# Ledger of designs, part 3: designed miniproteins, single chains

Each design is a single chain, and the fold is of that chain. pLDDT is the mean over its residues in the fold that is shown.

## One batch from the design tools (miniprotein)

Design m69
Fold by ESMFold2-Fast:
Structure m69 (fold): chain A 101 residues (1-101)
Amino acid sequence: ADKLLAVLKRQLDDMKAEIEADPSLSDEQKAFANSLIDRALAVIEKMLEQGEVDFDKIKQAVSAMFDEEIAKLTDPALQALARQVRDGVLSIIDMIKRLQS
């Protein structure tokens, strides 16, 4: 359990580092993307603390959070960035699910 969470956190931190290193993104866009990653991690940690073991359910909850956040956005560039962050986070969850098997 603890080892899978450590791998998850490291993969999310790597994703945050890639966002910070992207010269095409503004400081506001970087802060926004990192806030979405932090919210995704909070959803995952809360579900794990509540005893959820089904990473398909965790993936559904994270996907739903991203869909709600994207629906609040009016800027097409932030919507595109949020979808890119969502796809990256969901891919990391799929990797963790494979490691659990």
Scores: mean pLDDT 85

Design m70
Fold by ESMFold2-Fast:
Structure m70 (fold): chain A 83 residues (1-83)
Amino acid sequence: EKKLEEAKRLIEEAEELLKKRTRESLREAIALLFRAGELFKELNDEEGVKRVIEGLEEVAKTAEELNDKETAEEAREVIEELK
């Protein structure tokens, strides 16, 4: 369950980065969420993957609110990779 603990920690770190609402913090959040999604896929944890996708959707929404279309598109690309 070491991988499950790591994946949950990555989600928590990404949520804190999302709260900062900067381009740099949102891009870091995308990287952490992608890693968490890969770990949940290795664990066959579909609920975990769904949680990561929801986090990436929040990153995309926040990036759009900041008029950062490139970061929003990056988050959506990662969502497609995790499906």
Scores: mean pLDDT 87

Design m71
Fold by ESMFold2-Fast:
Structure m71 (fold): chain A 66 residues (1-66)
Amino acid sequence: ATVNPEVLDLEVEAALYYIKSAIYKVEAQRALKKGDFETAQKYIKESEEWDKKARELDAEARRVAA
C-alpha cells in the first residue's frame, strides 16, 4: 500500500482541524458584516489556534512518513 494508516489518521485529524479553523473564519466574517468587531476578533484568534494545531499534526504526519 502507498499510504501508511498511521499517517492517514494524522492527516485526517489535521484536515478536521483545518475545517474547524475555516468555520471560525466564516463566523468571523459574519460578525464583521454585523459590525461586531469584538466577536470577529475572538473568532479570528480561535481560527488561528485551530490552524496551528492542524499544522502541528501535518508536521507529525510527515515525521511518521519519513
Scores: mean pLDDT 85

Design m72
Fold by ESMFold2-Fast:
Structure m72 (fold): chain A 98 residues (1-98)
Amino acid sequence: MIEEAIEHLKKAKEYLEEALKKAEGKAKEYIEKALKYVEEAIKAAEAGDIEGAIKYAREAALYLKKALEAAKDDKEVKELIEKAIEELDKALEALHAA
């Protein structure tokens, strides 16, 4: 269901914007890249481009995995990244069901 996917992508974006305000160094760089891909996934999903939305969401997930490793010593940033990953996983499930 594409509307459900868009809501989960927007929640992921909110968690990443919060993480970006607190993150530094490589973690910040990876979060910035993930955020751009989440924004592209939202645009694709809103346009009905399910394949594009899946592609961008998967790219975002890759950068979030890297951000999580870079942020290992920052518990608050790590928690926000983990919540963003959870929302991205839910968005991908909804996109595959669409």
Scores: mean pLDDT 87

Design m73
Fold by ESMFold2-Fast:
Structure m73 (fold): chain A 91 residues (1-91)
Amino acid sequence: TEEERRRLLEEAARRAEEAAREIEEEGGDPEDAELFRLVAETLRTGEDLEQAAAVARVALAVLLTVAEKRGDERLARRARELLDLVAAAEA
């Protein structure tokens, strides 16, 4: 339902903000934190939930690719968890 989709995307947005905060607190790459914030903003402000989810998926796929190239298992895990939530919202 649309209500379930909204709840899953809001949960994804909340987790994306938390990931950005943790990256900043750890002294990680500020560009990674910025991408997670962009994901959160896209999911919250998107008028079209399907389009917002699609845009978020692209950003998260970029984060996952970057994380895997760096061997950053924690960043990769964060990106995968958010991808799973967005995928669940699209089901």
Scores: mean pLDDT 81

Design m74
Fold by ESMFold2-Fast:
Structure m74 (fold): chain A 87 residues (1-87)
Amino acid sequence: MQVPMSLRTVLLLLRHLKKEAVENNISGEEVLEAMENMIKQLEDPEVKKVVEEALKTFKEALKEGKSTEEALEEAIKVVEERTAEAE
């Protein structure tokens, strides 16, 4: 589905994942697995590309020594920017 609502749903899921990572001390590896599983469930290739870009951003942030929370904030920004372009 190529509607902006699909990206907004992803954005809400990523924000929820960030909250759970902070509150439940979820590791960066667990967040990576959750994001990869999310990508596998996406049917819209355009939405899938955006989430794959967010996952790449998350991986790069972790490599730079950023916390799981900070890495998720960077990934969320990627989805927010693409969501704004679609509206």
Scores: mean pLDDT 77

Design m75
Fold by ESMFold2-Fast:
Structure m75 (fold): chain A 87 residues (1-87)
Amino acid sequence: SLPADPKVLKVSGLPEDVTPVEVKQYLEKFGEVLAVQPVFDPETMKPQGEAYVAFASEEDAKKAKEKLDGAEFKGKKLKVSFYEAEE
């Protein structure tokens, strides 16, 4: 599990054919990526177009959020927010 903190981003609007490795490589332009946790359907194993991404620093996460929120990736518009964990 990824902790709720300003170093973790929720990325949505990803293409269904994207892999966690591609997400990591794309986001590494903004800083060190420690983890990528994709969201997918356990029955069909199909991606849901979402991933949680943990950065090594808050500044890198903020930079990625500012540059990627509303950006296009493989023909899809990304939505990026800070991850917020509830109880």
Scores: mean pLDDT 72

Design m76
Fold by ESMFold2-Fast:
Structure m76 (fold): chain A 114 residues (1-114)
Amino acid sequence: MDERLETLVARSVKEAVEIYVNDESKILEAEMLLGVAEVALAVMLTVSKKENDSATAARYEALLDEITRLIDALRNKDLEAMIAALQRMKKLVGDEAQKELDKAIDILKKKLKE
């Protein structure tokens, strides 16, 4: 398991949220950053399956499902669904990645109060 790659995925998710919240017209740029995170997770899932690490593979599969839900929520401009997906992702990642996802959640919660 590569903690650095999980943290990079979480940072890409945070950057996508920041770009979208700061300028809603940049939804395609935000979606592209989430797409990069999705590809990275798919690669990590494939590696975990080849290493017969079933627990890590299941965790990356769950994270990949949440990225898909996050992209769908972004496309629908559903801030509450985005927050829910990020909260589920936090349960699947390590401490440093959790901090980046917490920043994304805080940004969305502030936007929701507007």
Scores: mean pLDDT 86

Design m77
Fold by ESMFold2-Fast:
Structure m77 (fold): chain A 74 residues (1-74)
Amino acid sequence: SLPALSEEEKEQLLEEIRRIVEELEARRDLLTPFEQEMVAGIREKVEKGELKDGKEVQVVKQIVEAILRSQRGR
């Protein structure tokens, strides 16, 4: 299981997620249709402030980092 995040650590991770999503959206043509939908959904959730659970934030960060690694390898 993932460790509990402080509010400061959670805010830092959300800021990192925003930056990764922005990089992914800048090269949207290198994403699969499935990845495009996933990234768009994550962006909307972050912008609406719906990512409140620290464990969910950690999982979302792992997802966007995995997509970024895949995109950079294309």
Scores: mean pLDDT 82

Design m78
Fold by ESMFold2-Fast:
Structure m78 (fold): chain A 95 residues (1-95)
Amino acid sequence: MEEELKEARDHAEKAVQYAAEGNIGEALKHLRKAVEIARKSPDALIAAAEAGYQTAEKLGVKEASELFKKAIDYARQGKVDEAIYYLGKGVLAAA
């Protein structure tokens, strides 16, 4: 469980970082891994969304930050499909 949360956070962070660098291939690879882990538990989904938000904030990408904030809100409500949708949009907005 704790290792899954760390992996979800790491993959979400790397997805945002690679997207911001214009490396879309690596961004999508890490997004896919983050989503796979996030689907296993609500805590992992929240962890991925929060990591995306924190990374987007650190990089100053306001559009991505707002999308990740929506992903966090939906994840906390248990709305998995909506949370994953906004998680993906957040990563793409960072590019």
Scores: mean pLDDT 88

Design m79
Fold by ESMFold2-Fast:
Structure m79 (fold): chain A 78 residues (1-78)
Amino acid sequence: SELEKVIEEYIKELLELGVTEEGAKEWAEKMLEYLKQHGRLTAEELRNLAKMEIAAHKRSLEALKKNNDYEGIQKLLE
């Protein structure tokens, strides 16, 4: 399904950022549950949320790297 493709793409992008396989699955499950709870579980909403979450992770990782916050980096990638 289109939802499954969006989830697969989101997990792949998280893995590329260095997130663990377990962490990536947990992030995906939380994203799905959030949308279900708000009655917004569509492929479009999921894709939009995934894009925003990946952008947020990239910004957070860059900020942590700039500040040499290695504990923060490890926590973000778990």
Scores: mean pLDDT 80

Design m80
Fold by ESMFold2-Fast:
Structure m80 (fold): chain A 68 residues (1-68)
Amino acid sequence: SLMDQMKTAATAQLDGLIKQLESQGRLEDAAELREIKDRILAAKTWKELNDGLIAFSDLVARISEQLA
């Protein structure tokens, strides 16, 4: 299904970023991304999936600004 494809794509990106943050010792940021990953995987509706994807985007923007 399209929802499963989007979950797969999002979780692949999340796993890559989580691993990168853990390698940098940014364990709190990595933990927040894991929580978002769990929310995305648990999504049963498009609204729940979209809410998780927005949370992912917002957290990435904050981490990116802090790393600059």
Scores: mean pLDDT 84

Design m81
Fold by ESMFold2-Fast:
Structure m81 (fold): chain A 65 residues (1-65)
Amino acid sequence: MEREKKIEEIVEAALKTIKDSLAAGASRDDAITKGTITAVELGRELGLEPLDTARAVNRAIEEAE
């Protein structure tokens, strides 16, 4: 549960960043880049493995679709 909860927190943070960027008129590529940076920074802070952070980024991109 703890690891999955951290992944969900990263997904939510990245998704918010992507949606906020798109709402501000950013391109899809720019929004994804900002979301990825947010996820990587938060993943490092939470001590997640790089693969778990990558999964969270992919999930956030799918959710923003």
Scores: mean pLDDT 81

Design m82
Fold by ESMFold2-Fast:
Structure m82 (fold): chain A 97 residues (1-97)
Amino acid sequence: PSKEDLDKDIDLAMQMIQQGVLLTTSGTPQQRQQANDLNIKSGAQVKELLKQGRVDDAKALARDSALQMGDIMGLSDAQKAALAATYEQKVAFDAAL
């Protein structure tokens, strides 16, 4: 891997840590449980799409799931957009492996 690839990996990792903090500190315990259940279900579907080479469909599903999780937890539009962008980047990263 190049330094540019490493810098992108580090940036994604930092974004994931930031979103993880947001997801664990936002909403009620019940809302966080609902969001986690959705995340598990959508994660399984994303993996299936990636196995089929359907990268754009996997990215779209990850984005839609992140927006739904944000709605469940009462996140702002800006927070939901950031969460969706991070999830799309993670899917692109996983597809490249």
Scores: mean pLDDT 82

Design m83
Fold by ESMFold2-Fast:
Structure m83 (fold): chain A 84 residues (1-84)
Amino acid sequence: MLPKKVIEELHKLRDKGVVTKSAARAALETVKEALEKGLSAEEAAELARLALLETQIRAVERGEKEVVPEDEVAAEMQKIIDEY
């Protein structure tokens, strides 16, 4: 189970509508790699969401402070899907 402090920090990030910079990077890389492998846009987006969540948990455990707006990450992911 995740430590209580990690869960609390994840909730704070959600409430602020931000994600860690490392989680944003992981999501964008995962979307690109999935599309390059011939996965559908829906599958690529789902894998990117899982990568974002897993990386976010690790980033919070490390005390990462750099964040980006979640809406900006979602927009960039959609742009990658649209350009592919």
Scores: mean pLDDT 83

Design m84
Fold by ESMFold2-Fast:
Parts: sequence; C-alpha cells; structure tokens
Structure m84 (fold): chain A 88 residues (1-88)
Amino acid sequence: MEAEFQEALAEMDEASRHFAEAVWHYRSDPELAEEHLDKALELTTDPAKRKVLERAREVLRRVRDVRDEEEILRIIEEAAEEAAKELA
C-alpha cells in the first residue's frame, strides 16, 4: 500500500502529488490534508483545476469542525456534484 502509493506519486507533477497527499490524509489528518491542498493550489495555474482545488479546500474547512459522519459525507457529495458540473 505505502510503496504502491509512493510509486504512483513519482509519476505525477508536483501539484498533482500534493492533491493526492491531501486525498490520502483527508480522513486521518485533515490539517495535513488542508496544507497539501494549499500547496497544490499554489502550484496550479489552470483555471479549471484551480476551481476543483478551491472547492476541495472549502470542503476540508467545512468538515474540520464537523463530528457527524453523515454530515461530512453530505458535504463531500455536494462538492463533488458541483465540481462535476463545472468540468462537464
């Protein structure tokens, strides 16, 4: 698992690697995940990708103070739907 993840990261650009790290740490360490999202956003110049990352960062900020698992899932689903509409 860890070695497989590290090998995948080696094939990605720096911004994409930070995004992958954010997704990987989202459930276990939301503060670290937010830091990686901020770094990915700094390295991303494409407007469409920036919108997706900004929405992901907003989701992390919303869930930081939420302890209800159902509410966390709801926030993630709503953000995913909105991102899908912007990329379609």
Scores: mean pLDDT 66

Design m85
Fold by ESMFold2-Fast:
Order: C-alpha cells, then sequence, then structure tokens
Structure m85 (fold): chain A 65 residues (1-65)
C-alpha cells in the first residue's frame, strides 16, 4: 500500500503527474482515506523521501482518480 504512494510521489516530484495518477488508481480500491494519504505524504517529506510539492501533487492526483 505505502510503496505505491512512494512511487506516485516520486513521479509527481519529477513532473510526471499522469504517471503519478496512474500509479495511484489501482490500489485506490484499498480504501485509503484522504487523512491517511496526507499523513503518509507528510511522513515521506519529513524523512526526506519526497518534496512537499510532489507529496501534495500525488495526494491531489489520488483524490481526483
Amino acid sequence: AEAYLARAVELAAAGRGSGAAAALVAPGQKGHSEDALRRTAEEMVAAGGASRAGAEAAVKAYLQA
């Protein structure tokens, strides 16, 4: 579950928004809440694994799918 979000954040940070959205849609059926997604994104930014902008883009792409 968390691995696909990590991939999506990396793709969004690289400016590949369509790839980020595609990475999120299949596991979207697993019922991640917006709060859970934002928490994971914030933890990745705090750990240095993702940019703030990339994390926000990935969450937005997931919620639009």
Scores: mean pLDDT 59

Design m86
Fold by ESMFold2-Fast:
Structure m86 (fold): chain A 62 residues (1-62)
Amino acid sequence: MVTTGTAVPGDRPPASPEEERRRREQIELANEYSKLAKKLMSEEGKSPEEVGAILQEEIAKR
């Protein structure tokens, strides 16, 4: 337990700590894949369908 002298603002979500972690992991993964998709479309000029196929392969392998 660490106390830095100032009260931290409280804003707890209704979810349990375990559910919060799972939710955050899913959001983080979704953001990462979204960035990859944008990069592929922007840099490689791939169509959304091609990017979708690449992402599906990546997700299936993990």
Scores: mean pLDDT 71

Design m87
Fold by ESMFold2-Fast:
Structure m87 (fold): chain A 99 residues (1-99)
Amino acid sequence: GLDEAIQEIKNAIKSGDLDKLKTLVLNGLKSLLKEGNTSGAVALANAALTEAFKLGNLDGVEAVLEALEEVLEEHPDNFGLEVVLGLGNIQLAILKLVS
């Protein structure tokens, strides 16, 4: 379910397993969108970015944003995910200035 997917993503961010992180985010988002659960997809993306930002994990933020870009290429017009991607890119730019 969504809660289990979010917990696995948070664990991947904490462990620094970027390949696993990207795969979990991609698979979670694609699964939720196939089910028509757009709100769940936005929640998963926000949870992943929030955890990566909290930990100051720049590489983790970049992995999540790359997964979002790939999902949006296959699922255009998902405005909620586009907003998450845009805000995430702004926060990443700030982190790069202070890292």
Scores: mean pLDDT 85

Design m88
Fold by ESMFold2-Fast:
Structure m88 (fold): chain A 69 residues (1-69)
Amino acid sequence: SMEEVKKEVEEEFERFRILLEAMDLIEKEGKEAAFEAAKKKLEARGLSPEEAEKEAKEIVDLAERILNG
């Protein structure tokens, strides 16, 4: 349905926003600050602390690889 497509698109855009913020924070404040910010945002969006930590690590690691490529 259109509603399901919209939800998927919104979720992907939110992931991209967190990734872009992580890239910016790595350059300005370092990897640890980027990780904490990403984790906090993911928890605020309803992820468990364990899920937020796992996704934040993946996002920050990807951000670092993009910046270093």
Scores: mean pLDDT 84

Design m89
Fold by ESMFold2-Fast:
Structure m89 (fold): chain A 113 residues (1-113)
Amino acid sequence: VKEKLIKIVRRLIDITRELLRIAEELGAPEELIERLRELLEEAEKILEKIETEELDEELKKEVIEKLIKLAEELIELARELLDLAGDDKELILRLIGLILQLIGDIIELESLL
C-alpha cells in the first residue's frame, strides 16, 4: 500500500499547487491563499514521513485519516474559489474537475482503511 499512498499524496500535492495558482490568479483573500499554503506544507510533510518511515498499521491509518481530512478541506477551499470564478466557464470546469479528483482520492483512501 506504500506505493499507492505515495501516488495519492503526490496527486493531492499537485491539486493543492493548482488550487494555489488559481487562488493567486483570481486575487483570492489572503486567508484562503495562506490556508492553501499550509495544506501544501502539510501534504509535503506527510509525503516525507511516508518515504522515510516504516509504514506499520498504526502509522498507515494515521496517514490515511490525515489525507482524507486534507482532501475534504481542499474541496471546501475549491468551492470558495468557484464563487470567485464568476462566469469563467473554463475556470469553473477546471475547478469542478479538481473537486471530482479530490472526491475520487477520498474514496480510494477510505478503501485502504
Scores: mean pLDDT 88

Design m90
Fold by ESMFold2-Fast:
Structure m90 (fold): chain A 81 residues (1-81)
Amino acid sequence: MMSEEEVRRLAEEVERELRELVDEGIAAGKSYEEIVAEVTRRLNEFREELLRRGVPEERADAVALRIYIEVSEYLEKKLGL
């Protein structure tokens, strides 16, 4: 079973990686929809990883949602939305 500290550490790492993915997507000329789709795909992979490692579904959902909100706000800020 993953500790709460391990979950937080991985969440911070995934958020950083997703911010990098946003920056790369914008630099490559990808649309908002394409970037959101890639972020969602990577975030779902992270959620499934948490579930495989014994994190309860409610906790995995809460962590994934928090990262999604943070990354979405970052994307909107970068695009001037």
Scores: mean pLDDT 85

Design m91
Fold by ESMFold2-Fast:
Structure m91 (fold): chain A 95 residues (1-95)
Amino acid sequence: SMDEIEREVVRILLEGYEKEEYREAGERLAELAREVFGETSVEFGGEELVKAAIEMVLSLLDEEKLKKLAEEAGMTPEQREQLERLQKIVKEVVE
């Protein structure tokens, strides 16, 4: 299911954060994308994109940061609902 894929993405990002292995996390994400979507030409976002994704995941555990992120991004109600769903997935992976 999509939830299982999202949980695996969160695990990869959190492991990359804990181990400070941002390039390796990016490589694992590209490999997962190839397996799930069948794309053979997935470009790695590089360390900076992986770090940004990790910061977003960590911000989902901080209610004040989550609110600020939603406001700064100009999120629609539908995007905010998706963000709340992702927050629930992140909490389930951490717990």
Scores: mean pLDDT 72

Design m92
Fold by ESMFold2-Fast:
Structure m92 (fold): chain A 70 residues (1-70)
Amino acid sequence: AVINLQELRDYVAAHFPQADVVFVGQFPDASSLEFLALLQPKTAAVPPSEKKELTLSDGTQVTLGVSFLQ
C-alpha cells in the first residue's frame, strides 16, 4: 500500500496549520487503503476539536488523530 504523503501534508497544512504530522502508518489489521496519521500540536495541550477522516484522490482513506504529549 502506498499513501500520497504530499497530498496528506498539503491537507494538514491547510486545515491544521498549528500541528505537525508525527506518525503515518498502516496497521496489520487495516485494509490496504486505510492509514492513520497522528497530529501533535506545536504549542500547549489543547482538547481535540474533532477527529477527521480524509479521502485522498486515489481513494486512500486516512484517519486523522491528535496526539497529546507533554
Scores: mean pLDDT 63

Design m93
Fold by ESMFold2-Fast:
Formats: sequence, structure tokens, C-alpha cells
Structure m93 (fold): chain A 75 residues (1-75)
Amino acid sequence: FEEVARRAEEELSAAVSEEELQKLIEEVKEENKDSSPAEITLATLERARALARELGLEAAARALDLQLERVRAQA
């Protein structure tokens, strides 16, 4: 997982700016402002995974899939 996460971070840094990631997070929070923190976290991870898949970032998409499963398992 950690090796996949590091590769995912490298892919995201190369393809997506910090500003774009921050805006995605803010948009999800605004759309889900009345939701629980756990729901906002899940929505953020799902949107990030969709973006990674759209950009063809395989390692990033895999890392996000694993993170989503871990968050869901703890619910």
C-alpha cells in the first residue's frame, strides 16, 4: 500500500496542481456541508478517484480504492 501511495502521490503531483486538488476538496465540502465528516471524507475520496481515472493515473486510482475500502471498513 505505501509503495502504491508514494507512486500515486508522484502521479498526482505531475498531473494535478495543488490548487486543483484544494478546489476539489472545497467543492466536495461545500456540496456536502450538512453531511458528517465521514461522509465528506468518502465523497472527497470518490471524487479524487474519479479524477485519477479520468487522467489515466492508475497508481493514484488504486491507492484511492484501497483508502476508500479502509474508511468503509471502519464505519
Scores: mean pLDDT 72

Design m94
Fold by ESMFold2-Fast:
Structure m94 (fold): chain A 99 residues (1-99)
Amino acid sequence: SLREELEELLERLEPLDPELAERLRELLAKATSEEQLKALVYLAKGAIALREGRLEEALRHFRKAYELGKDNKEIQELALELETEVGVRELAEAVERVM
């Protein structure tokens, strides 16, 4: 079940980013389609990857979430917000590599 997969992912995300886990739980409560549930699964996977420093994996998941969330602006906006956070972290790592 997509809901069971998402709930397991949210439990894994909670200790890494409790605020984002709560935000995803609120979106889950409003989800009206299977495509929205799939988008939330990819957002949760991407968020875990991002907090664990797997930036390329995180970006792939957020892009997939954006595509699946086309009928929900809140999901698309969150996907773009998280893609932006990946870009900021990539820049920070690039600066650290030069120093």
Scores: mean pLDDT 86

Design m95
Fold by ESMFold2-Fast:
Structure m95 (fold): chain A 60 residues (1-60)
Amino acid sequence: DSVVRTLRDQARTYQRQGQQYYRQADQQGQQSDTQGRQLRRQGGSYYSRGIYLFNRADRM
């Protein structure tokens, strides 16, 4: 199903973006705890979207 494939591809993209934000959070956290926390929050948001899309694809 093309829709399921698209959802899984989007989920993978969001997970990769989340991982990139986590790496940036680790680097910026060494300079500023506030910036580190903001980047981790953004990373978590992308990661959660990825999980949501995978779950949605599995239910279709």
Scores: mean pLDDT 78

Design m96
Fold by ESMFold2-Fast:
Structure m96 (fold): chain A 100 residues (1-100)
Amino acid sequence: DLVEEMRKLGAELKELDIRLLIEIELTEEGHLKVKVIAGQPDPEKREEALELAKRAAELIAKAYALKEGIELKSVEIEVELKSLEEVEKIAEEIARELER
């Protein structure tokens, strides 16, 4: 159950205080790119944050493919780990652009 897997991932992200920004780009030819920017405050949790961010990207790619009913020709997943402050700054910039 994809929805249940997403809920479990969300709970793990909340427990580790990880923030995710996710960008999805799908071409008409069926090429899907998923970019995940993950932020977390604790350097000791860096490996756990990276693993959870990769799982998030994979689940989102799978969900998007099912939702759109598009036959995917390729899937590219990029994960970038940043500080929590950097992720919050990026989120604020996106929010301000959306208010225009």
Scores: mean pLDDT 73

Design m97
Fold by ESMFold2-Fast:
Structure m97 (fold): chain A 80 residues (1-80)
Amino acid sequence: SHMEKIEEIKELARKLNFTDEQIEKLISLVEKYGFTLEEAKALLRMAAAMGLDYTIKMVEDYYKNPPIPENPGKVLPEEE
């Protein structure tokens, strides 16, 4: 449920030493972009490692660019 997702986000964020203000910003991003609980947890880990402002910028930059439906990826000349 929405409440369970939000509570899990808050618990993890508190364990990662985020303030209530920072937690609200993270929740706003989660809601704005429709992140799943798994994606929200990844966002929290990234913010803890790299900083909140940097993480917000990365997320916004990613979603401002039109997502390519598929990326062929990098393939080596010799496929197994």
Scores: mean pLDDT 73

Design m98
Fold by ESMFold2-Fast:
Structure m98 (fold): chain A 69 residues (1-69)
Amino acid sequence: SHMERAKEHAKKAIEALKKGDYESAQRHMTAAYLYASGKMLELIKKAGKALGKGDVEKAIEYLEKALKE
């Protein structure tokens, strides 16, 4: 399902952020955005905004919340 694909990419984005691989993280966040809808999509959008401000910890928090949707 689209939701399962969004979660897979969000999980990979979290792992990439934890490793400092921001290029890989951005690719997976974009993929998660394309598959996500509803509350998960809003959380992924918030993660992207946090990352754009350099707040890696907040970006990970929002992506982890997206995985619970």
Scores: mean pLDDT 88

Design m99
Fold by ESMFold2-Fast:
Structure m99 (fold): chain A 118 residues (1-118)
Amino acid sequence: TAKAKQLAQEYLAELERTSAELETFARMLKQNPSESETAEYLEQRVLELSSLGRKIRDSLEKQQFDEALANGKRAAQVIADTADYAKDTGLYQLADSLGDRRERLKALIKAYENALKE
């Protein structure tokens, strides 16, 4: 439905904001050689989220709404795992921000699932 497509587009926008935040943190961390491993981890997550975002967009264009939902749930899990990594590495501000983004993405997924039933 048009509503499901709109919610999926809002989800993609939140993924792009999340990727931009991770890329900003990675660039900041790269300025210190002791943080290079953490920066590389965040850069790999940016690439993974970008790949999932492309898969979601492709599925939406093909009206494969269940596949878009599945890839959306995978992207939310990547963000969840990244939040846990940030907390474990002492990046508490990033962990808190990603936690808030996780809750927003979870709400969008639920709204999208409900819209698919209409």
Scores: mean pLDDT 85

Design m100
Fold by ESMFold2-Fast:
Structure m100 (fold): chain A 86 residues (1-86)
Amino acid sequence: SEKIKEELDKLLDELVEAIKSRNTQKALENIKKLAEFVVENNLSLEEALKKLREKLKESLPESQEQLIDDALKLFEEEYNKLLKEK
């Protein structure tokens, strides 16, 4: 449980850094990696989205709120695709 929470936090931080750096390719790769981790460990989508939103809001200026919305949408779409493949 604690180890899973630490790994989730690390994956969230890696995704936030990719988005903050405007590296679209790395952000998409990290979205898939995060979604795979959430699905494989039976974690809550709602809690993962909440944590991602909070970390992105802390790291990005208000003028980039669209980037936050786009990242959350892409993560949810990837999660739903992977969940159907199980």
Scores: mean pLDDT 84

Design m101
Fold by ESMFold2-Fast:
Structure m101 (fold): chain A 70 residues (1-70)
Amino acid sequence: MEELKRELAQRGADAVRRAIALGVDPDGALEGVIEDAEAYAKELVEQGKLTEEQAKELVEAVTRAAREAA
């Protein structure tokens, strides 16, 4: 779980930085990354790979990293 949180948080931060560098609005870039993280976490819960609490922690980790990158 912790390694997954770190990996997805880093990918989210990198995605936000790249989008902003290409002229995307920071708020729009952030919203897109958060929506992707929420969708992925939901799929993992439905597949029985994560608990609902773990999914929440994953989305929170990605959101924090993405906001710091914006």
Scores: mean pLDDT 81

Design m102
Fold by ESMFold2-Fast:
Structure m102 (fold): chain A 100 residues (1-100)
Amino acid sequence: SENEVNNAVQNASNREDLLERLEKLDFNSEVIDMVRDLLLGGYVSSSKFPGKKVQVVPTSKLTDRSYLTPIIYCLYKNQDKLVNASSWEEFEKIVKECSS
């Protein structure tokens, strides 16, 4: 739920702690990898589409927990669509909808 994602984001002591908290929710491993990239560089990528990435968060907002929470939750809600995306264009569209 959004409350569980918000609690994870607000209570995490660092990026690795946040990822471990999200793993205890219903996040799949591919979406955990997407969140890892998001927290490290503000982008989302997929191993299905090598060399491609979408910038979602400006680097200046990487520590803004209130900014990150709705984006992380949007990735969670769309995880089946993201994992099963058949093209880069489909994947990028879903990711960009989460940044709006």
Scores: mean pLDDT 85

